Designed miniproteins, single chains, continued (4). Designs and how they scored, part 91

Each design is a single chain, and the fold is of that chain. pLDDT is the mean over its residues in the fold that is shown.

## One batch from the design tools (miniprotein)

Design m15150
Fold by ESMFold2-Fast:
Parts: structure tokens; sequence; C-alpha cells
Structure m15150 (fold): chain A 88 residues (1-88)
């Protein structure tokens, strides 16, 4: 699945937060990534994203805070693809 194509399918608010979370994970900033991921999960829930996808984002936030950045990134990328399919 193409993560970039999925990002482009997201509403602007979700796309911005997902991109900021990815950038923070790439920079090694788990605390900042966790902040953006919590905001992303809240906004996704407000927009009616399925709760299983929201749970993936919340798990990614916990992993980022624990310093498990590669696992957090993998879960976020999966959640982005799943959200992209939901909004398509």
Amino acid sequence: PDVQAALDALPPDLRELAQKALDALRAGDGEKAAEYLRELARKARELGVPLDIVAQIEMAAMLAKDGKLDQAKALLEQAIVDMGAFFA
C-alpha cells in the first residue's frame, strides 16, 4: 500500500497531524510524536474514523513514548493506509 497516496486521501487536518507525527518519528523525537499521535487519534474519532484504526494510532502513541519508534512508525503507516481507504 502507498502511504503517500493514503496521506493525500485524508482530510487536511488528519493529513497534517499524520505528517507531523511521521516527521517527529523520523527525527527520533518520541515525545513530540506521541503528542501529534494523540491529537491525530482525537481528530480521527471526531471525524468518525473506525475505532479499530483509532486504537492503532493510540498504540503508536504509546510505542513512541516508550522509544519504540520503528514499531510506532509501522503502526502509524498502517493506520494511514486504513484511514485513506475509509475516506476514499
Scores: mean pLDDT 88

Design m15151
Fold by ESMFold2-Fast:
Structure m15151 (fold): chain A 58 residues (1-58)
Amino acid sequence: SQLQQQLQQLQADLANLRRHLEELRADPNTPQWIVLFVEAVISTTEALIRQLQARIAQ
């Protein structure tokens, strides 16, 4: 289903965002606000994954 494809894509995006966050944290020149912004994007993506999982479970 299209929802299952969207879920798979969001899970892939989440994995990429987490790797990107690790790279940002490893760079001492990265401003703290960028780290906080990426963490917020990760939290939003996790919430969207939960919403799609709930819709698929119906």
Scores: mean pLDDT 87

Design m15152
Fold by ESMFold2-Fast:
Structure m15152 (fold): chain A 67 residues (1-67)
Amino acid sequence: SRLEKLKEEMRRRLEEAFRRGDSREQILGLIFQWLDEVWNDPSISEDERDELARFAAEHLAELLAER
């Protein structure tokens, strides 16, 4: 589906960033840039945007989590 394609694109960008050794700030920037792209895409419905925002929030929470 389009949602899975968008999620996979973000995962790919994150994997490449981790492989490069990008900083936490750079990785956060990638997530926020991806969210901005999603919010500015008129072909994406409100429900789809909500799902993608939750998906991004999960990744942000993982990056911010202390374990």
Scores: mean pLDDT 78

Design m15153
Fold by ESMFold2-Fast:
Structure m15153 (fold): chain A 60 residues (1-60)
Amino acid sequence: SDDEQNRMMRDHAVRWASTRLSPEQVRELEAQLEEVLKSGASFDEFSRRLEQLMAELQAS
């Protein structure tokens, strides 16, 4: 399901962030991804939002 795929992508993104970003940045990423999950987003919507968030965090 989209929900299962979205959770898998969240877990992957959080693992990536935990090795590269500050604890505060990781919490921000987790909070924003949790809101997307709670909104009932499709896999496409979640994927686009995740890509945007990761690009923004890498640019910082």
Scores: mean pLDDT 81

Design m15154
Fold by ESMFold2-Fast:
Structure m15154 (fold): chain A 116 residues (1-116)
Amino acid sequence: MKIVTVKPVTPDTTHHVIVVLGEVSDELLEKIQKEVQELLSQNIVPHIIQVGERSEKLEELFPNTVHVESVEEALEEVRRLKKEFPLATFSATLYSNQSEEEIEEVAERLREVLES
């Protein structure tokens, strides 16, 4: 499992995007829960996007989780969130059980969308 800070939380951050790639293990769920708790304590709104196989456990814990089939759809969801919250400052974390090369490519693409 790898966790990548795509864009760090700053004092101006109002919204945080959590992207989960691949299978969601119980250990990964615990780490996501901890991050969400920390974000809420800082008055930051969390958005969870799951890519690939749907996790019922993730959706039960976070009913507002958006499930998408591909990284391209996840990037479109981030663009939708930016359009819905035009005054928001976004940070982001990427969680994955995928290869290091794949996670680095996705992190770069997410950062480009968030900074555009």
Scores: mean pLDDT 84

Design m15155
Fold by ESMFold2-Fast:
Structure m15155 (fold): chain A 99 residues (1-99)
Amino acid sequence: MDDKDTELMNKYVKENNEFSLKLNKYIKEHPDDERVKQIIELRNKRLRAIYEQDEEAIKYLEEVLGVSRETIERAHNGDAEAIIKIEDRTNEKIEELLK
């Protein structure tokens, strides 16, 4: 990974941590919200698909986020643009669920 990819990855990690803190606060205030359970599942499947290459999680992301298996595999291999694309699609889906 070059310097540009490292910078993009550091930005992604920071944004993901900040989002997770905000999400955890919402979960504590709304523990029985069905949408919260769906958001947690989506985030867990995203992590499993990208970092563990879990087949069930990959299929879930293809169906729920409309991202290709190729994009998920590129993200697993450290493609910063692919990781950011999946994060953006995940955030869009979370916003949709909270409507």
Scores: mean pLDDT 77

Design m15156
Fold by ESMFold2-Fast:
Structure m15156 (fold): chain A 94 residues (1-94)
Amino acid sequence: SLADWVQEELAKFGIKLPRETIEKLLKLVGADERVKWAILAASAPELLPEGGRKFVAAILILLGYSDREIMIVTGLSKEEVEEIRKKVEEAFGI
């Protein structure tokens, strides 16, 4: 399921959330997977730990967002976004 995938991906970034929490967040932010991550990053970045903002940045990189857009949405610095992009590109072969 989408919740299982999100839980597994969060764990790769050192973030452990219960499935029930993930399902609640997905219900809150809507139905489409792309829209879910965009809305979560824009409306509730402050509800995520620092590692959560970095995870959201990684998902937005995978979805093809620019570094500038990711900085605006997550509040991360240019240097932090560039570091995450390098790691994502190396890990996912993009």
Scores: mean pLDDT 64

Design m15157
Fold by ESMFold2-Fast:
Order: structure tokens, then sequence, then C-alpha cells
Structure m15157 (fold): chain A 71 residues (1-71)
């Protein structure tokens, strides 16, 4: 398996997104995006986790749009 980091995006709310390309042992390619929260992101993370399903979906769509625009 081969892994390469192809992008990192840090958002002002403390969310960090890392994009990696992974080639499996059988030659399949996949893109993996990892999410992590910084110390500054903890209040936003808590708000997200305690939000309604509709608010969580809206936040997820905003994150997906940020990934598409920057990664």
Amino acid sequence: MEERETGTLRLPNGLVLRRREVTTDDGERATVVEFSWTEEGQPWREKYLNSSLEEQIAASRAIAAAIAAAL
C-alpha cells in the first residue's frame, strides 16, 4: 500500500482536513480525507455534536464544500 499526503486545509474554526491518496496492494486508488479538531476547534466541535440532525447535515455540507474548493 502506498500513501501520499496531497493536501492540508486548516479552517479558522480549528478543523484540520488532510487529504491523502492511497494505492492498495491490488492497485486500486482511493482518496482519504482525515478530520481532526484543534484546541481552538473544541467549542465548534461541541456545538456540532450537540446540534440537531439538520444542523449537523448543514455543517457537513459546508465542510464538503470547503474540501471541494481547497483540496
Scores: mean pLDDT 65

Design m15158
Fold by ESMFold2-Fast:
Structure m15158 (fold): chain A 66 residues (1-66)
Amino acid sequence: MSLEEREKLAETLSEEVKEVAREVGRELREIGDKVNTYLTTRQELLKQGVPEEEARKIAAEVAGLK
């Protein structure tokens, strides 16, 4: 097999790895957005005097974590 064919295979594998990394990155970002919504909602509720237990429950519902 030629050096050029080996380089093309390495490029194809690199692109596949990049695509998988992009998909994983998108999923992690969506999870991160939900977690951030949970944390910010919980913090805001606590600042308004909502008890910790109730704040956690409401924040989980708002963030879609259920």
Scores: mean pLDDT 76

Design m15159
Fold by ESMFold2-Fast:
Structure m15159 (fold): chain A 85 residues (1-85)
Amino acid sequence: MLEEIEKLKKKAEEYKKALEERISTSDAPIPEPMVELKRKIDEAIAKLDEAKRLLEEGTDIKRAKELLEEAKRILEEIERIGRGE
């Protein structure tokens, strides 16, 4: 579980970095689809951080699993968009 969370966080951070580099190199207004994509990436990272905290505290393993599944769902959507499928 922790290894899976770390893999997903790394992937989400890579997507965020790539998107931020694209935004920072353009003086044009940020397109709405890119704003939405960044929001989804940030939400996935936040859910993964909360899942990790719950696992480290040992207080609610079921909630941590739910947060992991939700983050995974968001990342799958982002990956599908990136592949053009």
Scores: mean pLDDT 76

Design m15160
Fold by ESMFold2-Fast:
Structure m15160 (fold): chain A 110 residues (1-110)
Amino acid sequence: DLEGLLQYARDLARAFDFDEEDEQRLLEFAREVAGMSLEELERRLRELAEKLGFDFDKILESIRERSRTEEEYILLLRQTNIEYFAILLRIERGERLRREALQQGLPVVL
C-alpha cells in the first residue's frame, strides 16, 4: 500500500524533526521502495545496512522471524528500508542517532 508507506515515511520525518527537503527525499525513497521487487528490497537494505555499519544478515533474520506471511515480510522489508534511509539522512547532518540505531540493530515499527 503506497499510501501506508508514504504515511510511515511522514511519521518518521516528524519523529526525526526533518525539514521539508529531507522529508521530500524520504517520501521520494518511499515511492521507489513501493515499486521494488523482493530482490531489489533485499539488495537496497544490504547497501543501507553496510553504510550504517549494521549486520545485514542479523537484520534480515529478525525481519523473517517477525513475519508470518510473505506479505508481512515484504512490508517489513519496505518499512526497514525507509527507516534506515531516514537514519542515514539524519547521520548526514551529524546528529547522534547512529548509536541508538546500532544498539537497537532492528527496524523500528513502534
Scores: mean pLDDT 81

Design m15161
Fold by ESMFold2-Fast:
Structure m15161 (fold): chain A 97 residues (1-97)
Amino acid sequence: MKKDELVKKVYEETVRELLKIPGITKEEAEEAGRLLANVLRSYLEGRSSLDITEAMILLIRGTFAASLSHRRPEAVPLASEALERIGKKGLEEAKKL
């Protein structure tokens, strides 16, 4: 299903991009990927509006940044940018499905 392919792509891209940032663990990257993928899946299944999905992407970015700031504050700007960029791009692709 094309929707499942987009969800998988967002998960894999999130994990890949976050693991390029020094000090982010595989567990942290996989958790962030699952959260973004689940938000897009909810939108694609009609369980969430566009506005709520956009807000949830920013919430995931904010909560991940807050968690990371306790361990690796230097990684926060790069991780925040990656999560917002991947989430918003995924949502733009989801709007076409």
Scores: mean pLDDT 87

Design m15162
Fold by ESMFold2-Fast:
Structure m15162 (fold): chain A 87 residues (1-87)
Amino acid sequence: AEKYIEQARRQIRRAEEALRRAREHLAAGDLQGADSALQAAENQIRLAKEHIEKARKAGADEEEVKELEERVRELEREAEALRKQVE
């Protein structure tokens, strides 16, 4: 349970960092770099969701799971907004 929570937190941090890089590439007019960074963020978001579900099934603290699900939902909205700018 705790191992999955820690993996999800790490993946959330990696997704946040990748979204930051995507914004920097967009600001520089580098659509290819932005797309690459955005794909990395989307992959980390997916992995975070998988580990959150595994943590929930393994009996992790429900409030902690809810907190992580809310953070992932925010990251998904940010990724969707950036995807529209790249495409």
Scores: mean pLDDT 87

Design m15163
Fold by ESMFold2-Fast:
Order: sequence, then C-alpha cells, then structure tokens
Structure m15163 (fold): chain A 82 residues (1-82)
Amino acid sequence: MTEQEKLTRATLAALKILRERGDEWIPYDELVERIAKETGVSPETAKRALDRLIAAGVVERREEGGKTLVRYVPPEEIRQPP
C-alpha cells in the first residue's frame, strides 16, 4: 500500500468517525489511535490525515488544558482563507 493510499484510507476513516460523533469534541490522540487501529496505518499517517483535514477546515482543532481536541465542522460553518 502506498503512502498516498494510506493517507486516503486514514482520511476517510477520520471523517466517518467524526461524522458518527456529530459535533462532539474528541481527543486528538484518541482519534489518531482509533484511525490507526481500524485502518492498519501508522499513528504518524493518521496524524498527517487529521492535520490535512484541519488545514482544509473540515475538522476544527482546539487546545484545552494541555490536550488537543478535534471535531467535525459542518459545511455551512467551514471558512477557508482565499
């Protein structure tokens, strides 16, 4: 499996999990571990997939008490820079 194929698989798994949880905040580390477990990719690949979704504005990131939390952003709430 190529690195690009692994990233795609991790990205799709992340979106599925986040959508199933709705607008709930999920610990970044917990989501990374779950993606890696379900897809068989490395935690590093799962982190890269999540970081790409955050950069695209599809997933929101929040720092709280030394923990990173993430949640799915509905399309109507997505604001991307030009």
Scores: mean pLDDT 77

Design m15164
Fold by ESMFold2-Fast:
Parts: sequence; C-alpha cells; structure tokens
Structure m15164 (fold): chain A 89 residues (1-89)
Amino acid sequence: SEIAEENTQRINEVLEKFGIKLSERSQHLIKVATHHLPEVLEVTEENVHYYLNGIASFFKYLDPESAKELAQAAEEVARKLGLPPLPTI
C-alpha cells in the first residue's frame, strides 16, 4: 500500500540521517513488515526506534541475524534521539 511505502521511506530517511547502514536483507524485512502495520501508525522520527524493534521482534526466529541488526539499529536511533533504552527482546 502507499502508506507502507511511505513508512518504509521514512524509516530509511531516519537511518540515513543518523548514518546507520543496514544489510539488503534487513532493508527487505522493513519493506515486508510495513505492510503489517495499522494505517493509524504513522512513522515519525520519534517512533522509528519502536518500529525497528518491533520488526526485529517479529523476525527474531525467522531471520535472527537480520533481527539482531534491526534491534541494534533501534538502540542506535533511540540513543541519538536522547530517548530511554528499549526493553530487551
């Protein structure tokens, strides 16, 4: 959907802004996961870390290496925004 594409683009823009580079596999998982987000959940700079952590949790057992990379990216974004540390998944 258009919303899923917009959310994917916004996540990628925030990651690029903070100099975070993800593997192609992790980038693919972000695109897949945005299709499962409710329409009322708009990606913003302030909530990107929750989205990344949620994606990591969703794929933890299916793709553990990409999930770990996404969880680490979530922690990095939270740190750069001065937000509290996320619960361990």
Scores: mean pLDDT 78

Design m15165
Fold by ESMFold2-Fast:
Structure m15165 (fold): chain A 83 residues (1-83)
Amino acid sequence: GIDTSIVTPEMERYARELSEKLGVSLSARDVATALNMGIALDAEDDPTPATAPAEKFAGLIPGAKPSDGPRLVAGLRIMVAAS
């Protein structure tokens, strides 16, 4: 698990890029929360995130809809894989 009290520059970059792409307001702690909810970033063999954890993650973000959860997680996985 990731310590959500620790924010890295990479987490801030991912939060900013994903916020811009999806029109939502994400913090670096929101990114750490998604990772700690068991949303695997090594899911290159399964790019589809689990719906319920992804929807819960979206529910923590002001302006995001629960239905945006899978897209938010997929976007995060793509950005991490591209890094």
Scores: mean pLDDT 60

Design m15166
Fold by ESMFold2-Fast:
Structure m15166 (fold): chain A 74 residues (1-74)
Amino acid sequence: MSPEELREKMREALKQGNIEEAAELFKEYVKKSKEITRELIADAFALMAGAIEQDNEEVLKLITEALKEYEKKK
């Protein structure tokens, strides 16, 4: 699955209120992305906002870990 396909599926999951599924898709999207784009950062903020509203600490942790792991790559 390409980064673009992962992003599309992530957005559909967010649209359906499936924040956990959206977070898992975001993790794979970040893992396969070559660069941190403004769009990827915006998607991360949208997921964090949804996780905060649902009081979902696990999703917040998953998003943070995914971004941290990506930052280690040049």
Scores: mean pLDDT 75

Design m15167
Fold by ESMFold2-Fast:
Structure m15167 (fold): chain A 64 residues (1-64)
Amino acid sequence: MSAQQLLEEAKKAALEGNEQTALDYVDELKKRGELTVQDVIEIAKAALEAGHSDLAQKIIEHAL
């Protein structure tokens, strides 16, 4: 997958509340050095908007 595809899939997983899948995609982006602060905000926002506040917090912590 490209970085853009990984970001879109991470946002989808976060929106769906699929914690493990969302965090796995965040880890892959981080491993590639392609995870930006804006990407973290977008993925965490998707989780928050879907009511998954705990997942949003984990996404932010995982990105550190």
Scores: mean pLDDT 83

Design m15168
Fold by ESMFold2-Fast:
Formats: structure tokens, C-alpha cells, sequence
Structure m15168 (fold): chain A 66 residues (1-66)
């Protein structure tokens, strides 16, 4: 299942505010997070539970590091 339009807009607004206080490196990691979410959506459509779990772990690691 993809993020709702409201959830995506809320995330975009949050990113815009955070970008003002982010280093370029932190912003890059945020973009990587968004790409991971896109791949998770594809994995969900395919029903690939193992890939979803792996991607969610990568996402959590990325969020904790930066």
C-alpha cells in the first residue's frame, strides 16, 4: 500500500522545514529514505514479505543513524 496523498504532503512539508536546519548529508539520507519507501511499496504490491522486512530494517537503521 502506498502512502496516502495527505501523508505524502505532510512528509514533504516536514522535509521542507527540516531542510532549513539539515546538512546536505542529512538531506541526502532523507532522500534515500523516500526511495526506500518507494521500493517498499513495490514489494508490498508483489507480496514479497521478506523484502519488505529487509527494507523496513534498512529504513530504521537510516533513521537512527541520521
Amino acid sequence: MRLTEEERQKLIDLIKELKKNMTPEEYDYFLQLLEIDGVIDVAKEAGDEERIKSLQKDKETLLKKY
Scores: mean pLDDT 70

Design m15169
Fold by ESMFold2-Fast:
Structure m15169 (fold): chain A 74 residues (1-74)
Amino acid sequence: SELLELLEEVLEEAKERGDEETAENVEKVIQYIKENPEDLEGQLAALRILAQELSKVDPELAAKLRERIDELEA
């Protein structure tokens, strides 16, 4: 999944920066998606929160997440 690949990349970058909060939040979103593949509302809510947090550190990466959110809402 391209979304999961993007989230894994974000996780690795957050760990490299020592951004424990972002890393924990990304891990929770990845786990939620894997465990709840049919709960689109929950997945979208988690992704929106993550994108908002990323906008403070990496607005371009946040924009990529928002694009993926839009694809899931379609």
Scores: mean pLDDT 79

Design m15170
Fold by ESMFold2-Fast:
Formats: structure tokens, sequence, C-alpha cells
Structure m15170 (fold): chain A 74 residues (1-74)
């Protein structure tokens, strides 16, 4: 489901961003990692045949949660 793909992407983002933070990655590197995960989620949703309206909504909600995670880690 879309919710499962978003949850998987959030888990991946948290794992990768915590790893980067642990090695002292810059804020710019953290933002690049976050963008990469978001683009990968978009690709997965498109590959799954999710309608564009639903993709746009999922990415907006994911982006909000991702910004909250970045604020917590930075």
Amino acid sequence: SVEDLVAEALAEAERRLREAAARGASPDEMEQIALGVMLALQDRLEAAGVPQEEIDRALAEFGRRLRELLAELL
C-alpha cells in the first residue's frame, strides 16, 4: 500500500540520517540524503502504478515528517 511504502521510506530515511549524523555529516549532506530518499519513494510509487494525485499527497506528508526528523537530528 501507499502507507507501507511511505513507512518503509521513513524507516530508511531515519536509518541513513542517523548513520550520517553519527559520522559527523554536514547539514548539506543530511539534506542530500533526505532528498535522495524522497526521490526513491517517488520512483517506487510511480513503479507501483499509484495515481499522480496520490503520489503528490504522499510526498507532501512524507516531506513534512522528513523535515521534522531532520530538525530533531540537526
Scores: mean pLDDT 85

Design m15171
Fold by ESMFold2-Fast:
Order: structure tokens, then sequence, then C-alpha cells
Structure m15171 (fold): chain A 89 residues (1-89)
């Protein structure tokens, strides 16, 4: 099967936080490190700490696997009531 393609999802709430989702990190590691924080910057840092080295950060953008995006998205919504999801530049 070669239909699954990387899904780039960009989470941005103004200049406060930005996050790009992509399917390249092991969900197992992220699931074990699941957390709930009211602060997006801290949450992003914790997510990066709990994932494999395949997770990367460019500037203030965090890349998270699309499979785990739902869980991380829920965390973002807890910290920020309004989050803009940008997909496909």
Amino acid sequence: ALAPQPVDRVFRSGPQVTAVWTAEVAADKLAQGVFELPELPRAIQVVNRRTTPTTWVIGSVVYVPAEDAAAVEALFRKAVVTVTELDRP
C-alpha cells in the first residue's frame, strides 16, 4: 500500500504558538508521554521531549505525527480556546 501520504497540519493561534503535524514519529512513545498542560509553549516542549528523535522543531514550530495530532490538538484546545488549523500551504 502506498496511498498514505504525509499530512501536514499547521496549528497556529496568532503569534502565540505554531505547530505542524506530520506522520513520522512513533505513536507509542507519545502515548506513554501524554500530558495535560494549560500552557501551549510548555506543552509543545514536553511533547518534543517525550517523542523519538524523529520529532523535530524548527524555530517555534513543532512537528508531531498526524496519528497523534488529535490528542495533542485536544491539549492545545485546553490551553487556548481558539486555535487556527492551517492545512496545505
Scores: mean pLDDT 38

Design m15172
Fold by ESMFold2-Fast:
Structure m15172 (fold): chain A 103 residues (1-103)
Amino acid sequence: DELLNNEETSDIISEAFKKEVPKELQEEAREVLTKAALNLPIEKVSEEVLKAVIKTLEEVLKSTNNKGTLELVLKIVENLEKAFPDNEEIKELLEKVKEKLKE
């Protein structure tokens, strides 16, 4: 994954992912994160996988002040909102990422 080749960003996301995503959902959650990072179409995602992805991104946001990592998280969340426009948790996360980037 080219977008995760920044060692600092990769480590932060990997740690959040291991903490927040159950082992059973890791393959599907990783695919969703990769597609969102690459702006690829995301069509069908179980509610449990989507929730695990949101928790991963919330943990990344909480764990870092690295601007490059936060800009990648913003891109992922914007693409998730586009795919799931009625999801309130994604909308709330998008606002949190934007606020942190203003600091």
Scores: mean pLDDT 80

Design m15173
Fold by ESMFold2-Fast:
Structure m15173 (fold): chain A 90 residues (1-90)
Amino acid sequence: SFEEDLERGLAMLKAIVEVADILEKAGASPRTAFLAAVRVATIIADEGEKGKEKAIEEMKRLLSGDVDPETAEQAAREAAEAALKVYKEI
């Protein structure tokens, strides 16, 4: 239904905002954080828990120009958990 589609859309927007905030606080540029957040929100929406490691690796790849590998790993894991939590709360 339209209401169910709206709820999924709002969850995706919330996941994007929360993931982007985590990545920006880790040192990613706003552009990199937003692009990574959109990709991660999509992976987690489509694959759930099974997509977690794929989302983490994609974030690490996108962050590699902005953030050191250890910080990128920590931020990517935190961001993936945040996205998973958002989709579980709808």
Scores: mean pLDDT 86

Design m15174
Fold by ESMFold2-Fast:
Parts: structure tokens; sequence; C-alpha cells
Structure m15174 (fold): chain A 83 residues (1-83)
């Protein structure tokens, strides 16, 4: 369910250290946006979950901290959605 997918992605981003800024339903699924604090400032993270449970993520900047947070969020979201 898209609502459950959105909640899974939101919770995964929070657990990975992100601050969720928006959750949007789109024709192709759910888009969750968050910011991750890094020593170089906040980095925007976008997680997309399709109707089939497929999870994608993107970063506004590549920093080690933001990349690690995205990898954790992707793993956590995929695990929750697979339940």
Amino acid sequence: RLEEYGRAAEEALREAGGRVTSVEKTPDGVVVRATVPTPEGDVEVTVRVGHDGRVEASLSRNTPEAMQAVREALRLATERIAR
C-alpha cells in the first residue's frame, strides 16, 4: 500500500539520521524527502517507492555521511516494505 510504503520510507530515513521534510503521493508511487545533517551542512535526500515496492534514493550532494545515511535508509526501507 502506498501509505504504508511512505511510512516505511519516512521511518527508515529518520532511523538513518534524516529529518523528513515531505511525503508526496505520485502516479508512480510515493516520494519522501529528508535532510541529513553533515559537517558541510544539510544534504537533501529523496527516497522513491514504487507500487511494486521498488525503492530508489538520490542525494543533492555526495558526502560520506549523506551517502552512508542513504545506504542505511535504502536497506531499512526495503526490509520494511518486504514485510
Scores: mean pLDDT 77

Design m15175
Fold by ESMFold2-Fast:
Structure m15175 (fold): chain A 64 residues (1-64)
Amino acid sequence: SMASDEVYEKAYEEARKVYEEVGGLEGIHQGTKKALALALEMGLSRDEALSLAMKVGIKLLEEQ
């Protein structure tokens, strides 16, 4: 949905900032957790938020 796409972009931007500050696998872990928390705060279900956070985590891992 459009709402999920907007949440993804915002979650990815915030997760990327965490990754840039922390770095490595720990940065990916912390960034992914930030994305999950943000998705839940923005009203996604647990399943949707987890799926989004996994997608963000994979994207950060691929950019290493």
Scores: mean pLDDT 83

Design m15176
Fold by ESMFold2-Fast:
Structure m15176 (fold): chain A 84 residues (1-84)
Amino acid sequence: SLDDLVAQAQQVEQEMKALIKNADSLSLTELEERYQALKDRADALMAQIEALAPGSKIAAELQMQLGSALVSLAATLQSRKKEE
């Protein structure tokens, strides 16, 4: 359901924010592995949202929220790589 997708999107976004907050406590390898896992989950979720509610405002908003969080997480990972 759309409510289930909203709940899943919120959970994935929270996990991305937690990973950003805790990035300095993780090895680069662990950070990369967790980033990839969250990216894969976000991509799958965005595909489900598009399939269930194509062209809807809520689908677009959820996709933007997940995309924004992924960009922030990717920037955090890139910053860590520059320090290595």
Scores: mean pLDDT 83

Design m15177
Fold by ESMFold2-Fast:
Structure m15177 (fold): chain A 91 residues (1-91)
Amino acid sequence: AGSISAGAMVLARVAEEEGREELAERFRRVAEKFGEPSEEEKKIAEEEEKELREELKRDPSVLEELEKQLLLLELKEAGKSAEEMRKLHAA
C-alpha cells in the first residue's frame, strides 16, 4: 500500500509540473487512500521519479499510459466503495 502511495505522490508532482492539474489531483487522492509511505518507500519513489522524468523527455505518451493505469485503479476503488456502501445500508 505504501509503495503505491509514494508512487502516486511522485506522479502527482510530475503531472502538476506538466500542467495536468486534474491528473495531479487524481494521483493525490490515490495517495491518500493507500496511506502514508515509509521512508524507504519514499526513497525508492524518488529514484523512480528521476527515471520517469527521463522517460517523459523521450516519450510524452508515458504520462497518458499512467493516466490509463490510474483510471483502472480508480474504477477498482469505486467498485469497492460502492460495495461497502451497500453493506452499510443493508445493516
Scores: mean pLDDT 73

Design m15178
Fold by ESMFold2-Fast:
Structure m15178 (fold): chain A 122 residues (1-122)
Amino acid sequence: SPLEEAKKNVEEIAEILGLNEEEKELLLEALELDIERHGPEYALLLAQELLAFATTYKDSVPSADVLLQLIKKDPSPLRVAFFALLLKKKGGDVASFIDRLKKVFSDDPEILEVLDKVESLL
């Protein structure tokens, strides 16, 4: 099913990024929010896109400014959680990134929920 395939792709992302169980659970919760927001077929396509992104950029992460612009083009709970955790893995300024996203998405409760969860892992 699209749901099972999307979940598998998120689990593969967690492995590529070296995420712990709490970070992996955050990605899975963000996937559930995306399924509610856009449906399981869209969530699968996004999970496939982010898996390809993780494979390509795991050792050469784009700047926070580039990641912010990518989120602004296609805002999604899973995309937000993924880029925040990608920055965390590379020792980037995740707290500043979260603050900037909270200002951009102040009217988006699903994205704010994900940002609060990421912040709790800092």
Scores: mean pLDDT 87

Design m15179
Fold by ESMFold2-Fast:
Structure m15179 (fold): chain A 98 residues (1-98)
Amino acid sequence: SEEEKEKKEKLKKLGKEFMELAEKISAAAVEKGNEEALELVNEGLKLANEGAESDLKEGFKLFAEAFDKLREAAELVGDEELAKRAEELREEARELAE
């Protein structure tokens, strides 16, 4: 259906947004030597990879969890803008899982 095609494109977009955000948070974590933040990014990457290979509803749920991990990591590195962006994307993924 057209609705399924639209949701698949949204899932791809969330995947791209996740990778861009993860790269920025990882760079900040490396610069600050924050190993806990790097571990959270790695946990988020695992969830995002699982989400990309899952059914749409499950995929969106897993991306919401992945973005929550990025929000925690961004908070640990003190980047409020990245944390807010991760929270916005988490909320979008949660809405798409309905």
Scores: mean pLDDT 88

Design m15180
Fold by ESMFold2-Fast:
Structure m15180 (fold): chain A 83 residues (1-83)
Amino acid sequence: MVLEREAVIGGRPVRVRATARETPEGVEVLVEVADAETGEFLGGVRALVDREGRIVSEEEKAADPALLPEIRRLAREAIEELL
């Protein structure tokens, strides 16, 4: 399953792409945030959501650490919408 959305971080248009795949442990969700105009990768979150809907592992990355709070927010919104 794939979700794509447009959003804004610090006045910059971004594209949020979330991809979910089923695993024996739960659902793995990869969320990637990129600049909507250039396609430049800005950051993302990889999360494992268990059968109860709880996030049991989370890895985050941002090209600029100052973007992490907004990337986390967009990732949480995308995961909630996708699942």
Scores: mean pLDDT 81

Design m15181
Fold by ESMFold2-Fast:
Structure m15181 (fold): chain A 87 residues (1-87)
Amino acid sequence: APEQSEEQKKVNRMTALALRVIGELEQIIILLRKVSEEEAEKEKEKMKELAKEITELLKNNTEESIKEMEKKAEELAERVKELEKKL
């Protein structure tokens, strides 16, 4: 098996977390559409800001950026649960 550098391991961890965060964002948008299209449109603008933050974290590939991405993933998972409870 090919040996991965520590840098490549960080990239792989960050990529996996980014895919998870993107999936959670998509679920939030779907759930918001079930509540109100007007509220969904307002929340989409906030989600664009979060997407910019995620993009900046992906560029850095540091342990700090990875920890911040993990935090974002956890916050979004809780947001999904809260929205599901309102349906």
Scores: mean pLDDT 75

Design m15182
Fold by ESMFold2-Fast:
Order: structure tokens, then sequence, then C-alpha cells
Structure m15182 (fold): chain A 99 residues (1-99)
């Protein structure tokens, strides 16, 4: 989990476009974080990503690469979390993914 956070943050803050390999590594790191169900880590990741439009766009690409497992877990978290701010972040993210 800790190493996954480091990997995802590195790629989200990259100034260049991600290579296919980097996108795969970022997608695996994202899966570890989201599938862990650690609401604090997920909230921190989403909150930081939504502060910067370019970072948000990269997160969307990484989630699309990670696939349905991550999307399902986010939908499940939206239903189960009691954190209203986290709900808002997940709802906004899911709307972006509907494109």
Amino acid sequence: MEKAEEIINKYLNATTELSEKELEEAAEALKEIILSGDELKIKALLDSSFTDEKTKEKLIEIIKKAGEEVIEQLKKLLETTKDEYLKKLIEELLEELKK
C-alpha cells in the first residue's frame, strides 16, 4: 500500500505524458490503493488529484487503464462511506468516467 501511494503520486505529478508501461504501473498502484478500502488513503488521493486539472485528467486515464474492478470498488465505497466529502469526490470522479 505505501509503495503504491509513492508510485501513483510520482505518475500523477509527472510533467510529461505517461508511457504505456508507466500507465500500467500507475494502474496497478491505483488498484492496490482503491481495492484496499482504506478511505483515508483514497480520500487523500482524490482530494489532491482534484486540486489540479491536469492531475485529475491523469487520474481518469489511470482509472480507465485499471478497469472495472476499480470502478466497482469506487461505486461500493460511495454507498458505504459516511464521509460526505469523500462521497462528493467519488461522485465527481464517476461522472468524469462516464465520458
Scores: mean pLDDT 79

Design m15183
Fold by ESMFold2-Fast:
Structure m15183 (fold): chain A 79 residues (1-79)
Amino acid sequence: MRTASLDLREPYARAREAEAAGDEEALAAAAEEAEERVKRAVSELTGEEITDVEEADRRLIEETEVVSIEDGVVTLGLK
């Protein structure tokens, strides 16, 4: 079974720190890092290079399923 890991723990941790500090620029950077991780996971699962965030989100919903969630890390598989 083809699987990919989606680990958003680091961008979420950075987002929380930036929010506590009132650093809007760091918050935006953390959001971009999370978006890049989603694009990468979907690209690995589908075998296609996906560069658009909206397309990555659609493919994530339509073509993937959650196999497991352990300690904030999501393992995704193809349907």
Scores: mean pLDDT 80

